# Designed miniproteins, single chains, continued (3): the designs that were tried, part 12

Each design is a single chain, and the fold is of that chain. pLDDT is the mean over its residues in the fold that is shown.

## One batch from the design tools (miniprotein)

Design m8385
Fold by ESMFold2-Fast:
Structure m8385 (fold): chain A 71 residues (1-71)
Amino acid sequence: MITMQDPVVPDKEAADLLRQGFRLLAEGLRTGDPALMDQGAELGGKGEELLQKNNLKATGGELTADEPPVP
């Protein structure tokens, strides 16, 4: 699917995913529902991955050393 949208801020998008993940995790803890906790953990992991990508770009924009190439 092709979509034309303004460039997202990786930090903001990652933060949004982390927020949603924490909300689901909290609900799962309150209701004792492991499925909600699992979903929260997955969203949180995705948010963390996005944050890591943003940090990599910021630090590797001019100086790239001791990091593996990504296809």
Scores: mean pLDDT 67

Design m8386
Fold by ESMFold2-Fast:
Structure m8386 (fold): chain A 112 residues (1-112)
Amino acid sequence: DEKKKILEQVAANLLDEARKRGVVLHPETIAAASVLLANHKFNLNLPKKALEEAQKIFDEDPRTPGEETLEIMDKVAALKELRSLEEVKATLDEEEQKRLEEAVELIYKFLE
């Protein structure tokens, strides 16, 4: 599934950018931001339900640092080429890899 592969890559790049900024994004925030950003950047035409669930987490989850998350999303959106999932995973510690894995599982739930 090409859409899932793109979503995983976007999630990895969001986590990578957050790490560079010293920002800890929770899996729910990474998942929501990935769905919204990937849909916009790559015209994925994701299901309306998935976009609505992601937007709700982005707007209503108190664990989402709104301004910092938007700055991270804008930075990733501006990249001509995303880093590969494998390249990003090679730089992550065990906790960061777990957050990425949990975010990917949440993305898959949004797409059900």
Scores: mean pLDDT 84

Design m8387
Fold by ESMFold2-Fast:
Structure m8387 (fold): chain A 69 residues (1-69)
Amino acid sequence: SHLQQAIQDVQQGNGQQAVQHFGQGLAQAGLHLDDELSQLLIKASRGQLTPEERQQLIQLIQSYLQQSS
């Protein structure tokens, strides 16, 4: 799924691809962005994500993946 691909992209340090795949996954699932996730995605796209924020972003995407079933 697009959300699973987004998680892999974040783990690989590919923030631009992670944002793209996550956006596609949200559209497919009919879900909306929360403010925390939005801010982390902006940081990821700019290459400004800390290791701690990267882990937080992965956990948030995983929670969306669980809700999209």
Scores: mean pLDDT 76

Design m8388
Fold by ESMFold2-Fast:
Structure m8388 (fold): chain A 61 residues (1-61)
Amino acid sequence: MEEERKDGKEAVARSVYKQKLAEAEGKKLEIDIEAAAPEVLTEEDIEEGIKEGKERAEKEL
C-alpha cells in the first residue's frame, strides 16, 4: 500500500515534469493527471506528485 502510493506519486510527478519541459520547448503536451494516477492515490498524493513534477522541471529549466 505505501509502496504503491510512492510509485503512484512518482508517476504523476514524471507526467507533470514531461509536460513542463515540453511547454518550455514550445511543444503542446496535454497530460490527464487523473488518468495517470492509480486509484490508490488520495487527492493529497496527486497534489504532492504535481508539486514534485513542477519543482523538477523548474530546477532543470
Scores: mean pLDDT 71

Design m8389
Fold by ESMFold2-Fast:
Structure m8389 (fold): chain A 68 residues (1-68)
Amino acid sequence: SAMEEEIERALAEIERLLREYAEETDPQRKKEIFDRILGIVAEALARLPEERAREFLARVQEIARKLA
Protein backbone atom coordinates (compact mmCIF):
# COMPACT_ATOMS: atom_id res chain seq x y z
CA SER A 1 0.00 0.00 0.00
CA ALA A 2 1.01 3.66 -0.35
CA MET A 3 1.30 3.95 3.44
CA GLU A 4 3.63 0.93 3.62
CA GLU A 5 5.78 2.43 0.82
CA GLU A 6 5.93 5.79 2.68
CA ILE A 7 6.99 4.00 5.92
CA GLU A 8 9.71 1.97 4.14
CA ARG A 9 10.99 5.12 2.38
CA ALA A 10 11.10 7.07 5.67
CA LEU A 11 12.89 4.19 7.45
CA ALA A 12 15.46 3.90 4.63
CA GLU A 13 16.16 7.67 4.82
CA ILE A 14 16.46 7.53 8.65
CA GLU A 15 18.95 4.60 8.38
CA ARG A 16 21.05 6.52 5.83
CA LEU A 17 21.01 9.67 8.02
CA LEU A 18 21.89 7.70 11.20
CA ARG A 19 24.85 6.17 9.34
CA GLU A 20 25.94 9.66 8.19
CA TYR A 21 25.54 10.92 11.78
CA ALA A 22 27.80 8.15 13.13
CA GLU A 23 30.55 9.02 10.58
CA GLU A 24 30.28 12.84 10.85
CA THR A 25 32.89 14.68 12.98
CA ASP A 26 31.62 18.29 12.52
CA PRO A 27 29.27 19.21 15.45
CA GLN A 28 27.24 21.61 13.25
CA ARG A 29 26.77 18.95 10.54
CA LYS A 30 25.80 16.37 13.20
CA LYS A 31 23.13 18.78 14.51
CA GLU A 32 21.77 19.31 10.96
CA ILE A 33 21.58 15.53 10.37
CA PHE A 34 19.91 14.97 13.77
CA ASP A 35 17.37 17.76 13.12
CA ARG A 36 16.58 16.15 9.74
CA ILE A 37 16.00 12.75 11.43
CA LEU A 38 13.68 14.39 14.01
CA GLY A 39 11.79 16.12 11.18
CA ILE A 40 11.22 12.83 9.31
CA VAL A 41 10.03 11.10 12.52
CA ALA A 42 7.67 14.01 13.41
CA GLU A 43 6.24 14.14 9.86
CA ALA A 44 5.64 10.35 9.82
CA LEU A 45 3.96 10.40 13.27
CA ALA A 46 1.68 13.27 12.19
CA ARG A 47 0.50 11.30 9.12
CA LEU A 48 0.24 7.74 10.52
CA PRO A 49 -2.63 6.19 12.51
CA GLU A 50 -1.68 5.16 16.08
CA GLU A 51 -0.97 1.45 15.39
CA ARG A 52 1.21 2.23 12.33
CA ALA A 53 2.99 5.00 14.29
CA ARG A 54 3.90 2.49 17.03
CA GLU A 55 5.27 0.03 14.42
CA PHE A 56 7.24 2.86 12.78
CA LEU A 57 8.79 3.98 16.11
CA ALA A 58 9.71 0.37 17.01
CA ARG A 59 11.52 -0.02 13.67
CA VAL A 60 13.32 3.35 14.10
CA GLN A 61 14.51 2.20 17.56
CA GLU A 62 15.73 -1.12 16.10
CA ILE A 63 17.70 0.67 13.32
CA ALA A 64 19.25 3.08 15.89
CA ARG A 65 20.18 0.15 18.17
CA LYS A 66 21.91 -1.74 15.33
CA LEU A 67 23.93 1.37 14.30
CA ALA A 68 24.96 2.31 17.87
Scores: mean pLDDT 86

Design m8390
Fold by ESMFold2-Fast:
Structure m8390 (fold): chain A 95 residues (1-95)
Amino acid sequence: ALSVSFGFKIKTEDGSEAEVRARATTGGPAEVESKYTKDNPEVKEILELNVEAARRAAEAAAKSTDYDGAVQAMFDALKEFYEENKEKLEELRKK
C-alpha cells in the first residue's frame, strides 16, 4: 500500500505550457489536476489524454508495496495507455 504523487510540466508546440499533477493512495481514487495557459483545442485534447495517462499510472503505482514495484507499475500503465491510444496521439501530432 502506497501513497503516490507525481507531476510534470510540458511545453507544447505552440509555445504554451501545460501542467499535470496526479495523486493516488491504495484504496482511494486517483486525483488528477491539470492547467493549460491557452485554449487551443488540439492541445487540450493532448492534455486530456495525458491526464488520463497520469490517472492510470498513479492508480497502478498506488497498488504497489515498495518503491521499485511502484515505478514499474507506473511505467507499465503508461506503456499500456500510449499503446491503446497510439493512433490518436499520432493524429494529434500531425496538427
Scores: mean pLDDT 73

Design m8391
Fold by ESMFold2-Fast:
Order: structure tokens, then C-alpha cells, then sequence
Structure m8391 (fold): chain A 78 residues (1-78)
């Protein structure tokens, strides 16, 4: 879990430097999901439900950033 928090902090600082609003939202979303659900399979199901809402502006960018962050977490925790 400490390594996961470390990665989120690093990605948040990068997003601040790059002024990447979608990535900052993605980091915050993944942080909340990690607190509520430690099972990555259940987090994937939650993201898939979010992906079904095509009416929300910038959802594709946020979801892409979330998928990239989750993949990087899995690489570091493996």
C-alpha cells in the first residue's frame, strides 16, 4: 500500500507540472477507490460502469489516465 501511495504522489506532482487536469482527477479518483476497495478486480468493474456514461465531458481522458495509473500500480506491486 505504501508503494501505491508513493506512485500516486509522484503522478500527482507530474500532473501539476504538466497542468494535466484529467490526470489530477484520475489520481484523486484512484486514491478514493483504493481506500474503498483494495480488490483491483472490483475497481475495474467500477471503472467499466463509469465508461458507460458517454454524456460526461472529458470522461475518456480521465478513464485513460486511470487505466494507465492502475497498470503502473500493478507493475510496481508485482
Amino acid sequence: MEEARRLLDEEYERAKKENDIAKRIAVGTLDVLLELEKDPEKREKARNLIKSNKGIKNYDEVLKALDELEARLRERLA
Scores: mean pLDDT 67

Design m8392
Fold by ESMFold2-Fast:
Structure m8392 (fold): chain A 93 residues (1-93)
Amino acid sequence: MKVEVRLEQRIIGGKRLLVVTVTNLSDEPARLRLELRSVDTGEEVERVDLPPLKKGQVRVYTLEAPEGSQRYEAVVRDVATGEEIARAELTIE
């Protein structure tokens, strides 16, 4: 299974937002879990089981960045196995 994950920051109205983009690049439908956490604290920011993604489908999640953390990671796992399929990291400046 080939999946792309991107993790970006946006600043809107003085708030720092984390934008996670998950894309299925494989020909097979994917059942995926997104896990977003602080690298600095180990705190889980979000965990979501995604709706099934067909080839070329994209899901975007926007979340407010917690205070006190600068480094975040988004991990995409296969729901059935728990295997890590894709990862993105972000440092907030």
Scores: mean pLDDT 80

Design m8393
Fold by ESMFold2-Fast:
Structure m8393 (fold): chain A 73 residues (1-73)
Amino acid sequence: MAEELRKEAEELLKKIQEELVKNKTNEVPEEEKLKLQELAIEAAEAAGVELEPETKEQIEEVKEEIRRWKEEK
């Protein structure tokens, strides 16, 4: 059970990671960026998957973005 869910989450995490990179370069709306980044963090935690260094950096950046955005919101 958990194994199949973990594989699915891993695939989802990969796709979300790609969306994060796209968001960072494609000047998407801040709202959309925040949503994708929060989803990526949640998926990673749920899957318990070890993240790549690049993804870890992105997560750190999104944490700061989220904090700043919520503080100013």
Scores: mean pLDDT 61

Design m8394
Fold by ESMFold2-Fast:
Structure m8394 (fold): chain A 76 residues (1-76)
Amino acid sequence: SMERSRNIARGIGYLLAGRYEEAREYFEKAMVPEKRAEEEAEMTRLIETAKKELPPLIEALAKWTGKSPEEVRKEW
């Protein structure tokens, strides 16, 4: 469970940084074998949602704070 939590945390970090391939790798390491198919589908949905929703949110935050999108991503 501790290792699973660490892999999820690393995956979230990469996801927020826009590093989707690394995020997928760590989420896959966190999967439980008996639920792999279900968790793989949820992971795919999460990454696709992040690809669509995070860039507009990052752009909005960058505009509001006067920072670059890259600077906003590094702070998360």
Scores: mean pLDDT 77

Design m8395
Fold by ESMFold2-Fast:
Structure m8395 (fold): chain A 79 residues (1-79)
Amino acid sequence: MKPDFEAVKRLFEEDPALTVALLRHELTHPDPEARIQAAEALGYLAKEFGEAFREPLEEALGDPLPEVREAARRGLELL
């Protein structure tokens, strides 16, 4: 399921530091689906807000699951 990008965007607009911290924490979740959704949300925010999301996306490139790495790679291509 795709993450609720509008909810993530609103949270980022209210508290950017908290939103980035929460998404980075989700990238360490044991559930692969949570990590895929976090990487996709980071990519969405990178498309809208840019360079500040490079480091979290680069962290997601180290994930053992190919789907998480692919989501991170797509996000980096939007920067």
Scores: mean pLDDT 78

Design m8396
Fold by ESMFold2-Fast:
Structure m8396 (fold): chain A 114 residues (1-114)
Amino acid sequence: DILALLDEIRALFRELADLTKTSSPALARLFQLLIRNVDRLTELVRQAERGDRQAALEAQMEVGVIALALAVMLSTLDKEDISDALKAQIRAALDRIQALLAQIDAQLEAWLAE
């Protein structure tokens, strides 16, 4: 169930926003913005499940946008002025989110395979 995977991603971003709110308000803001992207993706997936092929294409693009944001964040995480322990927690959560997004992308590709 793609919607259950999206609920897990939302919960992880919410946890990350709470975790970083004091040590890095800028990271907390980015995680809150990504929750908005997950909300849009969730609605597009609901439309795609009802047979909307255009919504499936837009959902795939939204997965790409979120995945790119995570890749950039992972590549710059070592430059953040936060503890190594907090960096490790963020890295683990982002790796989990990337795995969930890859699973969603694979299911959307299967729906779009002509």
Scores: mean pLDDT 88

Design m8397
Fold by ESMFold2-Fast:
Structure m8397 (fold): chain A 62 residues (1-62)
Amino acid sequence: SSGDAYIDSLDISPELKAALRAAMAGEVTDPAAIQALGDLVSATSPEEKDAAARRFLAALAQ
């Protein structure tokens, strides 16, 4: 899918990619997670992408 292709294109670790795919298989309704996902899409550097992905996963873990 286009979502899987997008995740695979990110300059982040394979572990973060796997976690993002698993998390996005469910419905994301948490506003903090939605904001972090927006940050990830807007990120231009690997460091920004990594940070946004980690914030997204942290929001879902609460």
Scores: mean pLDDT 77

Design m8398
Fold by ESMFold2-Fast:
Structure m8398 (fold): chain A 68 residues (1-68)
Amino acid sequence: GPLEELLKQLLERAKGLIKQYLLEVLKAESVQIEEIDLTTLRVTYIKDGKKYEKDIKLENLLEDLKKL
């Protein structure tokens, strides 16, 4: 329905911002983001030769970003 479509658009925008933050601010070497549900993103990134994997929930977006 319309609400689900808006949530999907919000999730796609969040993916773009998270990827840009990791690449441009944290200087990650590579970033991969996967949608696991309508409110949860799985982020895999490489920084200083080490691989990290973290789940980001839209309801906790700012808090979860600070943990990256």
Scores: mean pLDDT 82

Design m8399
Fold by ESMFold2-Fast:
Structure m8399 (fold): chain A 78 residues (1-78)
Amino acid sequence: SMEEYEKRKQEFLEKLRNDPEFAKEVLEVIASLVGVDPSDIDGIRARLEELRAAATDPERIADLEFMLDVLDLIKEMQ
């Protein structure tokens, strides 16, 4: 459900806030998925936004928006 999705999303974001090593691993995974260096957070964001703009499937859009939220949180932690 949407409520379960939002709860799991918030739990994941909270784990990222409290575990810098986990946040680093997640950043490296996202960077690998979009083919950008993990030190280039702005480049990762630009690629995710490009993919989101090209996406037409609601589930794909939701996944990309979640990755963008994760990336924004990691950037705020730096």
Scores: mean pLDDT 84

Design m8400
Fold by ESMFold2-Fast:
Structure m8400 (fold): chain A 72 residues (1-72)
Amino acid sequence: GEKLRRELGKAIRAGDKEKVRELAEEIEKHLEKNPEDVNLLLALADGYEFLGEKEKAKELRERATELMTQQT
């Protein structure tokens, strides 16, 4: 998880749209097995926002917020 998050952040800063798409797909596969990984949900949301997929990014952030409020 952490390596994918760091690489996604680097790709976003570099403006590498193709790399961001590839890393987003890998993170989605990781989330299929770890659906409650808040940090990965937030990273994926940043990736989709960079790609212009604002609705998908919003859904991911809402899921992360819900999980965070349930962990009190």
Scores: mean pLDDT 80

Design m8401
Fold by ESMFold2-Fast:
Structure m8401 (fold): chain A 61 residues (1-61)
Amino acid sequence: MESARRMAAANGWAPEEGEALVVAGFRAAEAAYRSEGETLTGFGVGASGTPTRTVPASDLL
């Protein structure tokens, strides 16, 4: 989960928070896949490159 650490640093979170967020995202994405299709890619990629505003972090937590 290297991208999770990078995301945490970019957003000012602790590395553990970034990793926990990615794990929570995977669990939430499984439920989303049943109704919306694929959402995990946007969550993961957005988190590593953009602030939480573009990542549904608060929605998944």
Scores: mean pLDDT 52

Design m8402
Fold by ESMFold2-Fast:
Structure m8402 (fold): chain A 88 residues (1-88)
Amino acid sequence: SAVAVLEQALKNIEEIAKKYKELDPDVFERVLALVREALAAARAGDLESAVAHLDRALDIVEAETSGEAGKALADVLRLALAAVRSQL
């Protein structure tokens, strides 16, 4: 389900923050907040809003992060986005 995908994405993002200390905490918290909003939307059955929140999170990661940490975040978000879109 989209809910299970987003719960796993949140777990993966939190593990990335533990591993990559170079991540800007403010950027990380903004991304995490958007993924939590996507999860709330998915729990309400609003997968279109969940996709919109994930797209915004990916835009932030691509614009404001770099290196291995940025790539790891972008990879998690792209996989979650593809999986949620497949359930529309």
Scores: mean pLDDT 87

Design m8403
Fold by ESMFold2-Fast:
Structure m8403 (fold): chain A 113 residues (1-113)
Amino acid sequence: AKEELDKLYKEIKELIDKITNPQDLLEFLDEIIEAGMRLLEHSEDITKAIGTVLRLIGLRWEAERETDIEKLKKLALEALDLLYQMALESVPAEVALEVLRELKKKVEEILEK
């Protein structure tokens, strides 16, 4: 499962690099928060999972005030890294894979508008 999670992480990271407008990066951060909430429901360490979700929400609030595409991409990558660590450390592998596959699909949909 770890190999498939790592592959999904890398694929999502490549998709983020293709995003060229700030609004699509904000939409991506909304999808990451949704993914984080789903992982929280299945977390073995609820306290750490809540902390991670709050950090994701903080990054989204910071991103809404940012206009520099390079800085927005850095916020999006930081959010993805936090989500990926949560998926690796605290959640059953089957749930983590399902959540990251759905996130990848949503990012592809954002790019195909």
Scores: mean pLDDT 86

Design m8404
Fold by ESMFold2-Fast:
Formats: structure tokens, C-alpha cells, sequence
Structure m8404 (fold): chain A 76 residues (1-76)
């Protein structure tokens, strides 16, 4: 089912983008902020924590130009 698969991809992307924005606003998210994000996104705290670690690793691997382009894409 293409429609079901597309919705799943869109939801996963939406969750990642919201976590990405939260990190851009505050790189040092507290445990309480992580728990609030998990509740708002309807995912587990472990999912938010893993996504944060993945985003941090990704950003640290980017060149300054790639980082700027990525931030513009997320903020659009």
C-alpha cells in the first residue's frame, strides 16, 4: 500500500525535523525537555534520545556549507 507507506515516511520525517529544530534552538536539551518532546511527538524517550545522537553525529560530520543548506531545508 503506497499511501500507507508514504504516510509512515512523512510521520518519521516530521518527528525527526521537530527534534532537529529543538536541537538547533537548544543543543543541550535537559531530560525534562527530552521527555516533553517524546510526549508531544507520541514516541518513546529512547527514540528521541537516539534521534538526538544521530542528528549531533550528522551535524558534526558536515562541512559549514552543507550544515547551512541543511538548516535552511529544516527551517523551510
Amino acid sequence: DVEKRLKEIQEKRKIRDKIFQAILENPNLSKAQIEKLAEELNVSVSTVTRTINDIRSFLNSLTPAEREDTIKLIKA
Scores: mean pLDDT 76

Design m8405
Fold by ESMFold2-Fast:
Structure m8405 (fold): chain A 59 residues (1-59)
Amino acid sequence: KKEEVIERLKKALDELRANAGPEHPEDVIKEIIKATKELMDLGYTPEEIGKIVQELLAE
């Protein structure tokens, strides 16, 4: 469950990075927000989520 949410977040971040200036960046942003909320529902703090995002972006 946790791994699935992180994988979706990584895919959305990769898509946003690859398509800077695409026609529908709002759809990708919505997916990032949704995945972030799911992580919060799993008990992650905003600080922990920020660390996960930083690690994914560093790849």
Scores: mean pLDDT 73

Design m8406
Fold by ESMFold2-Fast:
Formats: sequence, C-alpha cells, structure tokens
Structure m8406 (fold): chain A 56 residues (1-56)
Amino acid sequence: KSAEELAAGAYEAAVTLTKQGAADLALALSRREAEIAGAPEAYEAAVKGVQEALSE
C-alpha cells in the first residue's frame, strides 16, 4: 500500500477513536452535572444526544 493510503486509514481510525473518547468524557461530565443539579433527566438527554451524534 502507498504511504498516502496508510495515512488515510490511520486518520480515519483516529477520528473514530477520538469521537468515542469524546463521547465517554461528555457522558461522564453530564452525569456529574445531573447529580449536582438533582436532574437525572438531563443525563438521559445527554446520552441520547451523544448516541445520535455518533450514528453516521
């Protein structure tokens, strides 16, 4: 494979892993915020939003 093809594949994998990592962090922060605010429904909304954002 050419270096360009390998670089493109690595970039695509990095983008996917970054999106997953960002989703995990966002959900952890949303859970904490929901606990502080006493509003668990806010965390449920965040989970749904993240799942929709990751579905491409």
Scores: mean pLDDT 68

Design m8407
Fold by ESMFold2-Fast:
Structure m8407 (fold): chain A 79 residues (1-79)
Amino acid sequence: MSIEEFNKYFDRAKKMTLEEARKLLEEALKIDPNVRRVLGPLADYAVSDENPLMRILAVAALLYLKDKAEKENKPLSEV
């Protein structure tokens, strides 16, 4: 995982609203329910405003997993 690629997802995550983050998590769970298990507590941070920094990190992780799964044609839990 390159720092350049990580920064791209982090920047995308920063501009997403809480509602968009919730939709992203719901979409990921429909594709692969095991995403919840892989992310663990990060999944809860993605849909919460309790900790904005952790929310951004969680959303960045979701975006990375989804994009990589789409590029590699693999389940989100396998990337």
Scores: mean pLDDT 75

Design m8408
Fold by ESMFold2-Fast:
Structure m8408 (fold): chain A 83 residues (1-83)
Amino acid sequence: NEELIEELKRKARELLETESDPLVRRAAELAIEAAEAYEKGDIFTVEIQLGMLKIILGVSKVIGDDESAKRIGELVELLEKLL
């Protein structure tokens, strides 16, 4: 789904422009890498990046950063819809 890939990349790029939180920025970088891997047909890399995003989301929840957890969660949901 080209539309979903473009939405994922757009949201991730916006986060890199607006967010200073290192966990959100790393999640956005991983989401862009996952989108690029999907475009190349490398689904194995997409699955690995999704796993890493879920770990970052878990860390964000444990440290109590609800806003960062919400931002990262949105990237996870978009990436899961691709798989």
Scores: mean pLDDT 86

Design m8409
Fold by ESMFold2-Fast:
Structure m8409 (fold): chain A 74 residues (1-74)
Amino acid sequence: SEVDKVIEEFKKRVEEIKRRFLAGEISFEEAAAEMEKLVSETMKKLEELKAPKEKKEEVFRYVGEVALEMVEKA
């Protein structure tokens, strides 16, 4: 429940970073830096909640998919 809320918020924030990048509001480097910070913050929260490995892997899988899409548009 709490773990799922953290992951949902993470995905929402990643999509907002992607939207701003695709709209030309931020550079690729700025988007990458924001995503890196967001991953770090999310991983800290998941560790505090003692989330299972599968939930941590979901974070990395999702950010990897979004990063690949952004690279194709850069």
Scores: mean pLDDT 85

Design m8410
Fold by ESMFold2-Fast:
Structure m8410 (fold): chain A 85 residues (1-85)
Amino acid sequence: MKEVLEALYQAVQSVKEQLEQLAAQYEASTDPQEKIQLVDEMSDLVLEAAKPIVEKSLPPEKVPSALAQIEATVQAERDRAIAEI
């Protein structure tokens, strides 16, 4: 659990500038479809950033379960954000 949260934190920090730009576009948008697309782009950005961090930090046998937990966490946040649109 702590390892998954640490990897997510590092992933978010590594792409923080890009996430802030996407968040600004989300706040400026009045189109629900564009907002959904921006949430998807933010989610994909975090997931792609998290993969190499997990692969470098954990033994190979633990990588699949850690990535599955990260993906589930990101998907839950994505679904929550889309539900608020």
Scores: mean pLDDT 82

Design m8411
Fold by ESMFold2-Fast:
Structure m8411 (fold): chain A 85 residues (1-85)
Amino acid sequence: MTREVLLEEARLLLEDSRRALEELEREYKENPSELLREAIEHLRLSIEHAEAAIAAEDPAEMQDHLNLAATHELAAAVYLALLKR
């Protein structure tokens, strides 16, 4: 995988996570819950790692940050699935 491909993946994940965070923060203001708080925290960490991936010059460091961003996005999705069931 090239740096250009990793940058595109990180950019798309960052855009998706930012949109999800905005929606969840709005939902949390209306109906606060521990599961929503956990999902929001994981999305914030996903955004942080996606931004770090974009800023990294070494493809290996980019991949590590992208993997962490994806892991936190998945964790947020799990908390949301628990909330909606």
Scores: mean pLDDT 85

Design m8412
Fold by ESMFold2-Fast:
Structure m8412 (fold): chain A 96 residues (1-96)
Amino acid sequence: ELSEEEQLELIVKELRERGWDELAEAIREAYESGRLTIEAAAVVAQVALTLGEEVALKLIEKLDEEQIKALEEEIRADKSASAEEIKERWRAAAEA
């Protein structure tokens, strides 16, 4: 298993390779300040891969660690949810 710092560097690298430098720095700062765990940071990065940088940035601004993890767990538990339903739930959370 990778260390938390190694996981963070992989997330930052992946986002920067997509040109999402602002999101990469926001995630790094949120993790380093203790605002997000590595698990929550990974969830936000996965949301960016499906919905884009802007939605992921709004999630970091609007939701704390517990809210991000709770929503991910609800989505993961609903095995019947379509890809579009999953996207809509994350978008709604970013816009709330």
Scores: mean pLDDT 81

Design m8413
Fold by ESMFold2-Fast:
Structure m8413 (fold): chain A 85 residues (1-85)
Amino acid sequence: SIPVPVASASKTVTVDTSTVTVTLTLDKEGKGTLIVEAHFTPSDPNVEPEDIRKEIEVDSKTVTVTLTLSGGSGTLEVKATLLKE
């Protein structure tokens, strides 16, 4: 079976530490694999932007994700898509 997107969430946060915990609330309830894609834009112009991807199994509307960034302060854009088989 092809995994089908059944729910999504997105959040933009300002970060000032290398480890960030983000709480995401999905638009629909479901159990499956959550694909988390994060884009980090550093506030320091000498630091390059970073893309992070995680896959986690979930069975609730609210998911807490911990992300480790190689940069310092900046803006983190997080998108999450729930895939159900």
Scores: mean pLDDT 78

Design m8414
Fold by ESMFold2-Fast:
Structure m8414 (fold): chain A 61 residues (1-61)
Amino acid sequence: DIPKEIFEAFGVTENATYEEIERVFEAQLGALSPERFPDNPRALEAYERLVKAREEFEKIK
């Protein structure tokens, strides 16, 4: 049901539920937020990958 790209981005199993993935989105996006790490380009890269994965996830709601 959910693309492998999303599972890979969040490190969850293929059997992850919608609620589990939303919880991981909120936790990881908050932890990697640019406001917390404005001068860390690797954190920004990870954040941007998570944002892209969330956009793909929103398409399959």
Scores: mean pLDDT 69

Design m8415
Fold by ESMFold2-Fast:
Structure m8415 (fold): chain A 79 residues (1-79)
Amino acid sequence: RRAEFEELTRRLAELAARLARGDYSLAPEMEELARRLLALSESEEELARAALEVQVAIAEAQGKTETAAKFKAEVEAKL
């Protein structure tokens, strides 16, 4: 299930980046992926890491390079 969890996290990050650029039609699909991640999660740490990866994607999509760098450092710390 870890590989499936990682794939869903990656897809959610991609959709979050697109939504952050103004594609609000993706919000229902993001909610569904978030629910699936919650169901697959075996720990709060996995969810926290997934949330940080999504935050990196959003910050990068919005051009917030410094914010993205901070979230990337937190993701690396959880590896």
Scores: mean pLDDT 73

Design m8416
Fold by ESMFold2-Fast:
Structure m8416 (fold): chain A 67 residues (1-67)
Amino acid sequence: MKTRELNYELGLAVHEAMQRITSRQDREEVARLVMEGTSRMNKAKSLEEQEEIVEETKRRLEEIARR
């Protein structure tokens, strides 16, 4: 259940960031970041690791969206 909550939270953050991003270059960077984050999430062995990956990915998404 908590993994589903984390995936929803990440998806919402991606949706919000994509609404703010207008450049193709930044959108490609977001897509790459999400792919990397999702891959790391799938390989994570604990809920704590998944939470850390989501938090780090959200932080980097916000940095791109603020450009």
Scores: mean pLDDT 77

Design m8417
Fold by ESMFold2-Fast:
Structure m8417 (fold): chain A 71 residues (1-71)
Amino acid sequence: ALLELARELAERVLDATEENLAEALRLQAEMARLVKANPPSDAEVAEMERILAEADAVLQRLAPAYRAAGL
């Protein structure tokens, strides 16, 4: 489940539509919740951190414009 959400988050961030950006933020929050509830394995953490770091860089660049747009 967690790795599936990480892959979906990456795909939505890369597509960069307003709908996909909103969904990417929701998926990021859901992944954070799942990590707290069900600690992942070392292999899952390594892969997830790679996916999240790349997605987070895109989200951080877009966040000021996204907030200004009221999204």
Scores: mean pLDDT 68

Design m8418
Fold by ESMFold2-Fast:
Structure m8418 (fold): chain A 89 residues (1-89)
Amino acid sequence: SHERKIVSRTTGIVLRALGEVEEIKLKLKRGEISKEEAIEELEKIKEELEKETKELLEETEDEELKEEIENISRLTIKTIEEVIKEIKE
């Protein structure tokens, strides 16, 4: 169904973002990138997630599905922001 495809795409976007965050954390731990570079890359991941979320919200009129997409995206963005905060310390 169209709804199932939107759910699958939402899951894919979130998992991609979280995977990219873990890659950045690993590179930083290994000294392969600076703290400044890590923060810049995490901000880009956040911006792409926000953009992709807005695009998904435009593809459905299902209010319950929209709320779930917004909630999952908000939690993922908060996770990225906490990682940025930890790196800045």
Scores: mean pLDDT 87

Design m8419
Fold by ESMFold2-Fast:
Structure m8419 (fold): chain A 96 residues (1-96)
Amino acid sequence: PDLDRRLRRLLRLRDLRLRLDDLYHRDITRVRGDDLYLLLHRDPDLAIRRLDDLRDDHFTLAHDYYMLGDVHTMRRYMLDRDTYDDYLDRVRRLRD
């Protein structure tokens, strides 16, 4: 059951990434970590809503990959989570 749940989360994360790709492509040239700050500065409210859901999935995926023994992928998702968390905190402070 837990494995099936993790697989569904992985598919959802892919869908979220595709939606972010569309969002960034319209506002910025491409979806990359180095382009993330440009979107957040243009439309922080929209970016916060989109990235907040993705951030939660990153937390869960990092744990799931750790449990599967894929430490390399787990570390990558943990770094992505920290990056999203940092950007979200900065944007939230600017918005407030």
Scores: mean pLDDT 54

Design m8420
Fold by ESMFold2-Fast:
Parts: C-alpha cells; sequence; structure tokens
Structure m8420 (fold): chain A 71 residues (1-71)
C-alpha cells in the first residue's frame, strides 16, 4: 500500500499533489488569500499534467472562489 504512495511522490504530479495538501493544511490553520493563490497556481499545473476535464477545473475554481469569499 505504501509503495504506490511513495512512487507517486517521486512523480511531478505526486509532488504537486503533496504541495497542494500541505498548503491546504496551512490554509485551515491560517486562512489567507496568499495561500489560496498558491493552491490555485499548483492546481492549474496539476490539471495540465493530468489532462483534467473542464468540469473538474470548473469545480476546483468555484471551490477556490467560495474559500476566498469566506475570508
Amino acid sequence: AEKEALERLKTEEGKLELKIMELGAQFIADPTEEILDEIEELLEKLFELKGASEEEKKEAREALEEARAAL
């Protein structure tokens, strides 16, 4: 089970996902617009690498807008 997680962290995609998770945890502890901006930039890069659908991109964008409105 842990082998797949470790191999995922070695990929560019896995590194971006880890960084996004770390920033998400930081946002919960200290909600700032700066952290949301960093999450948005990393999500854009991740979606490009994954070939994410327009629907997935839209849902992520709407979630980020709601988070900003809650600040």
Scores: mean pLDDT 76

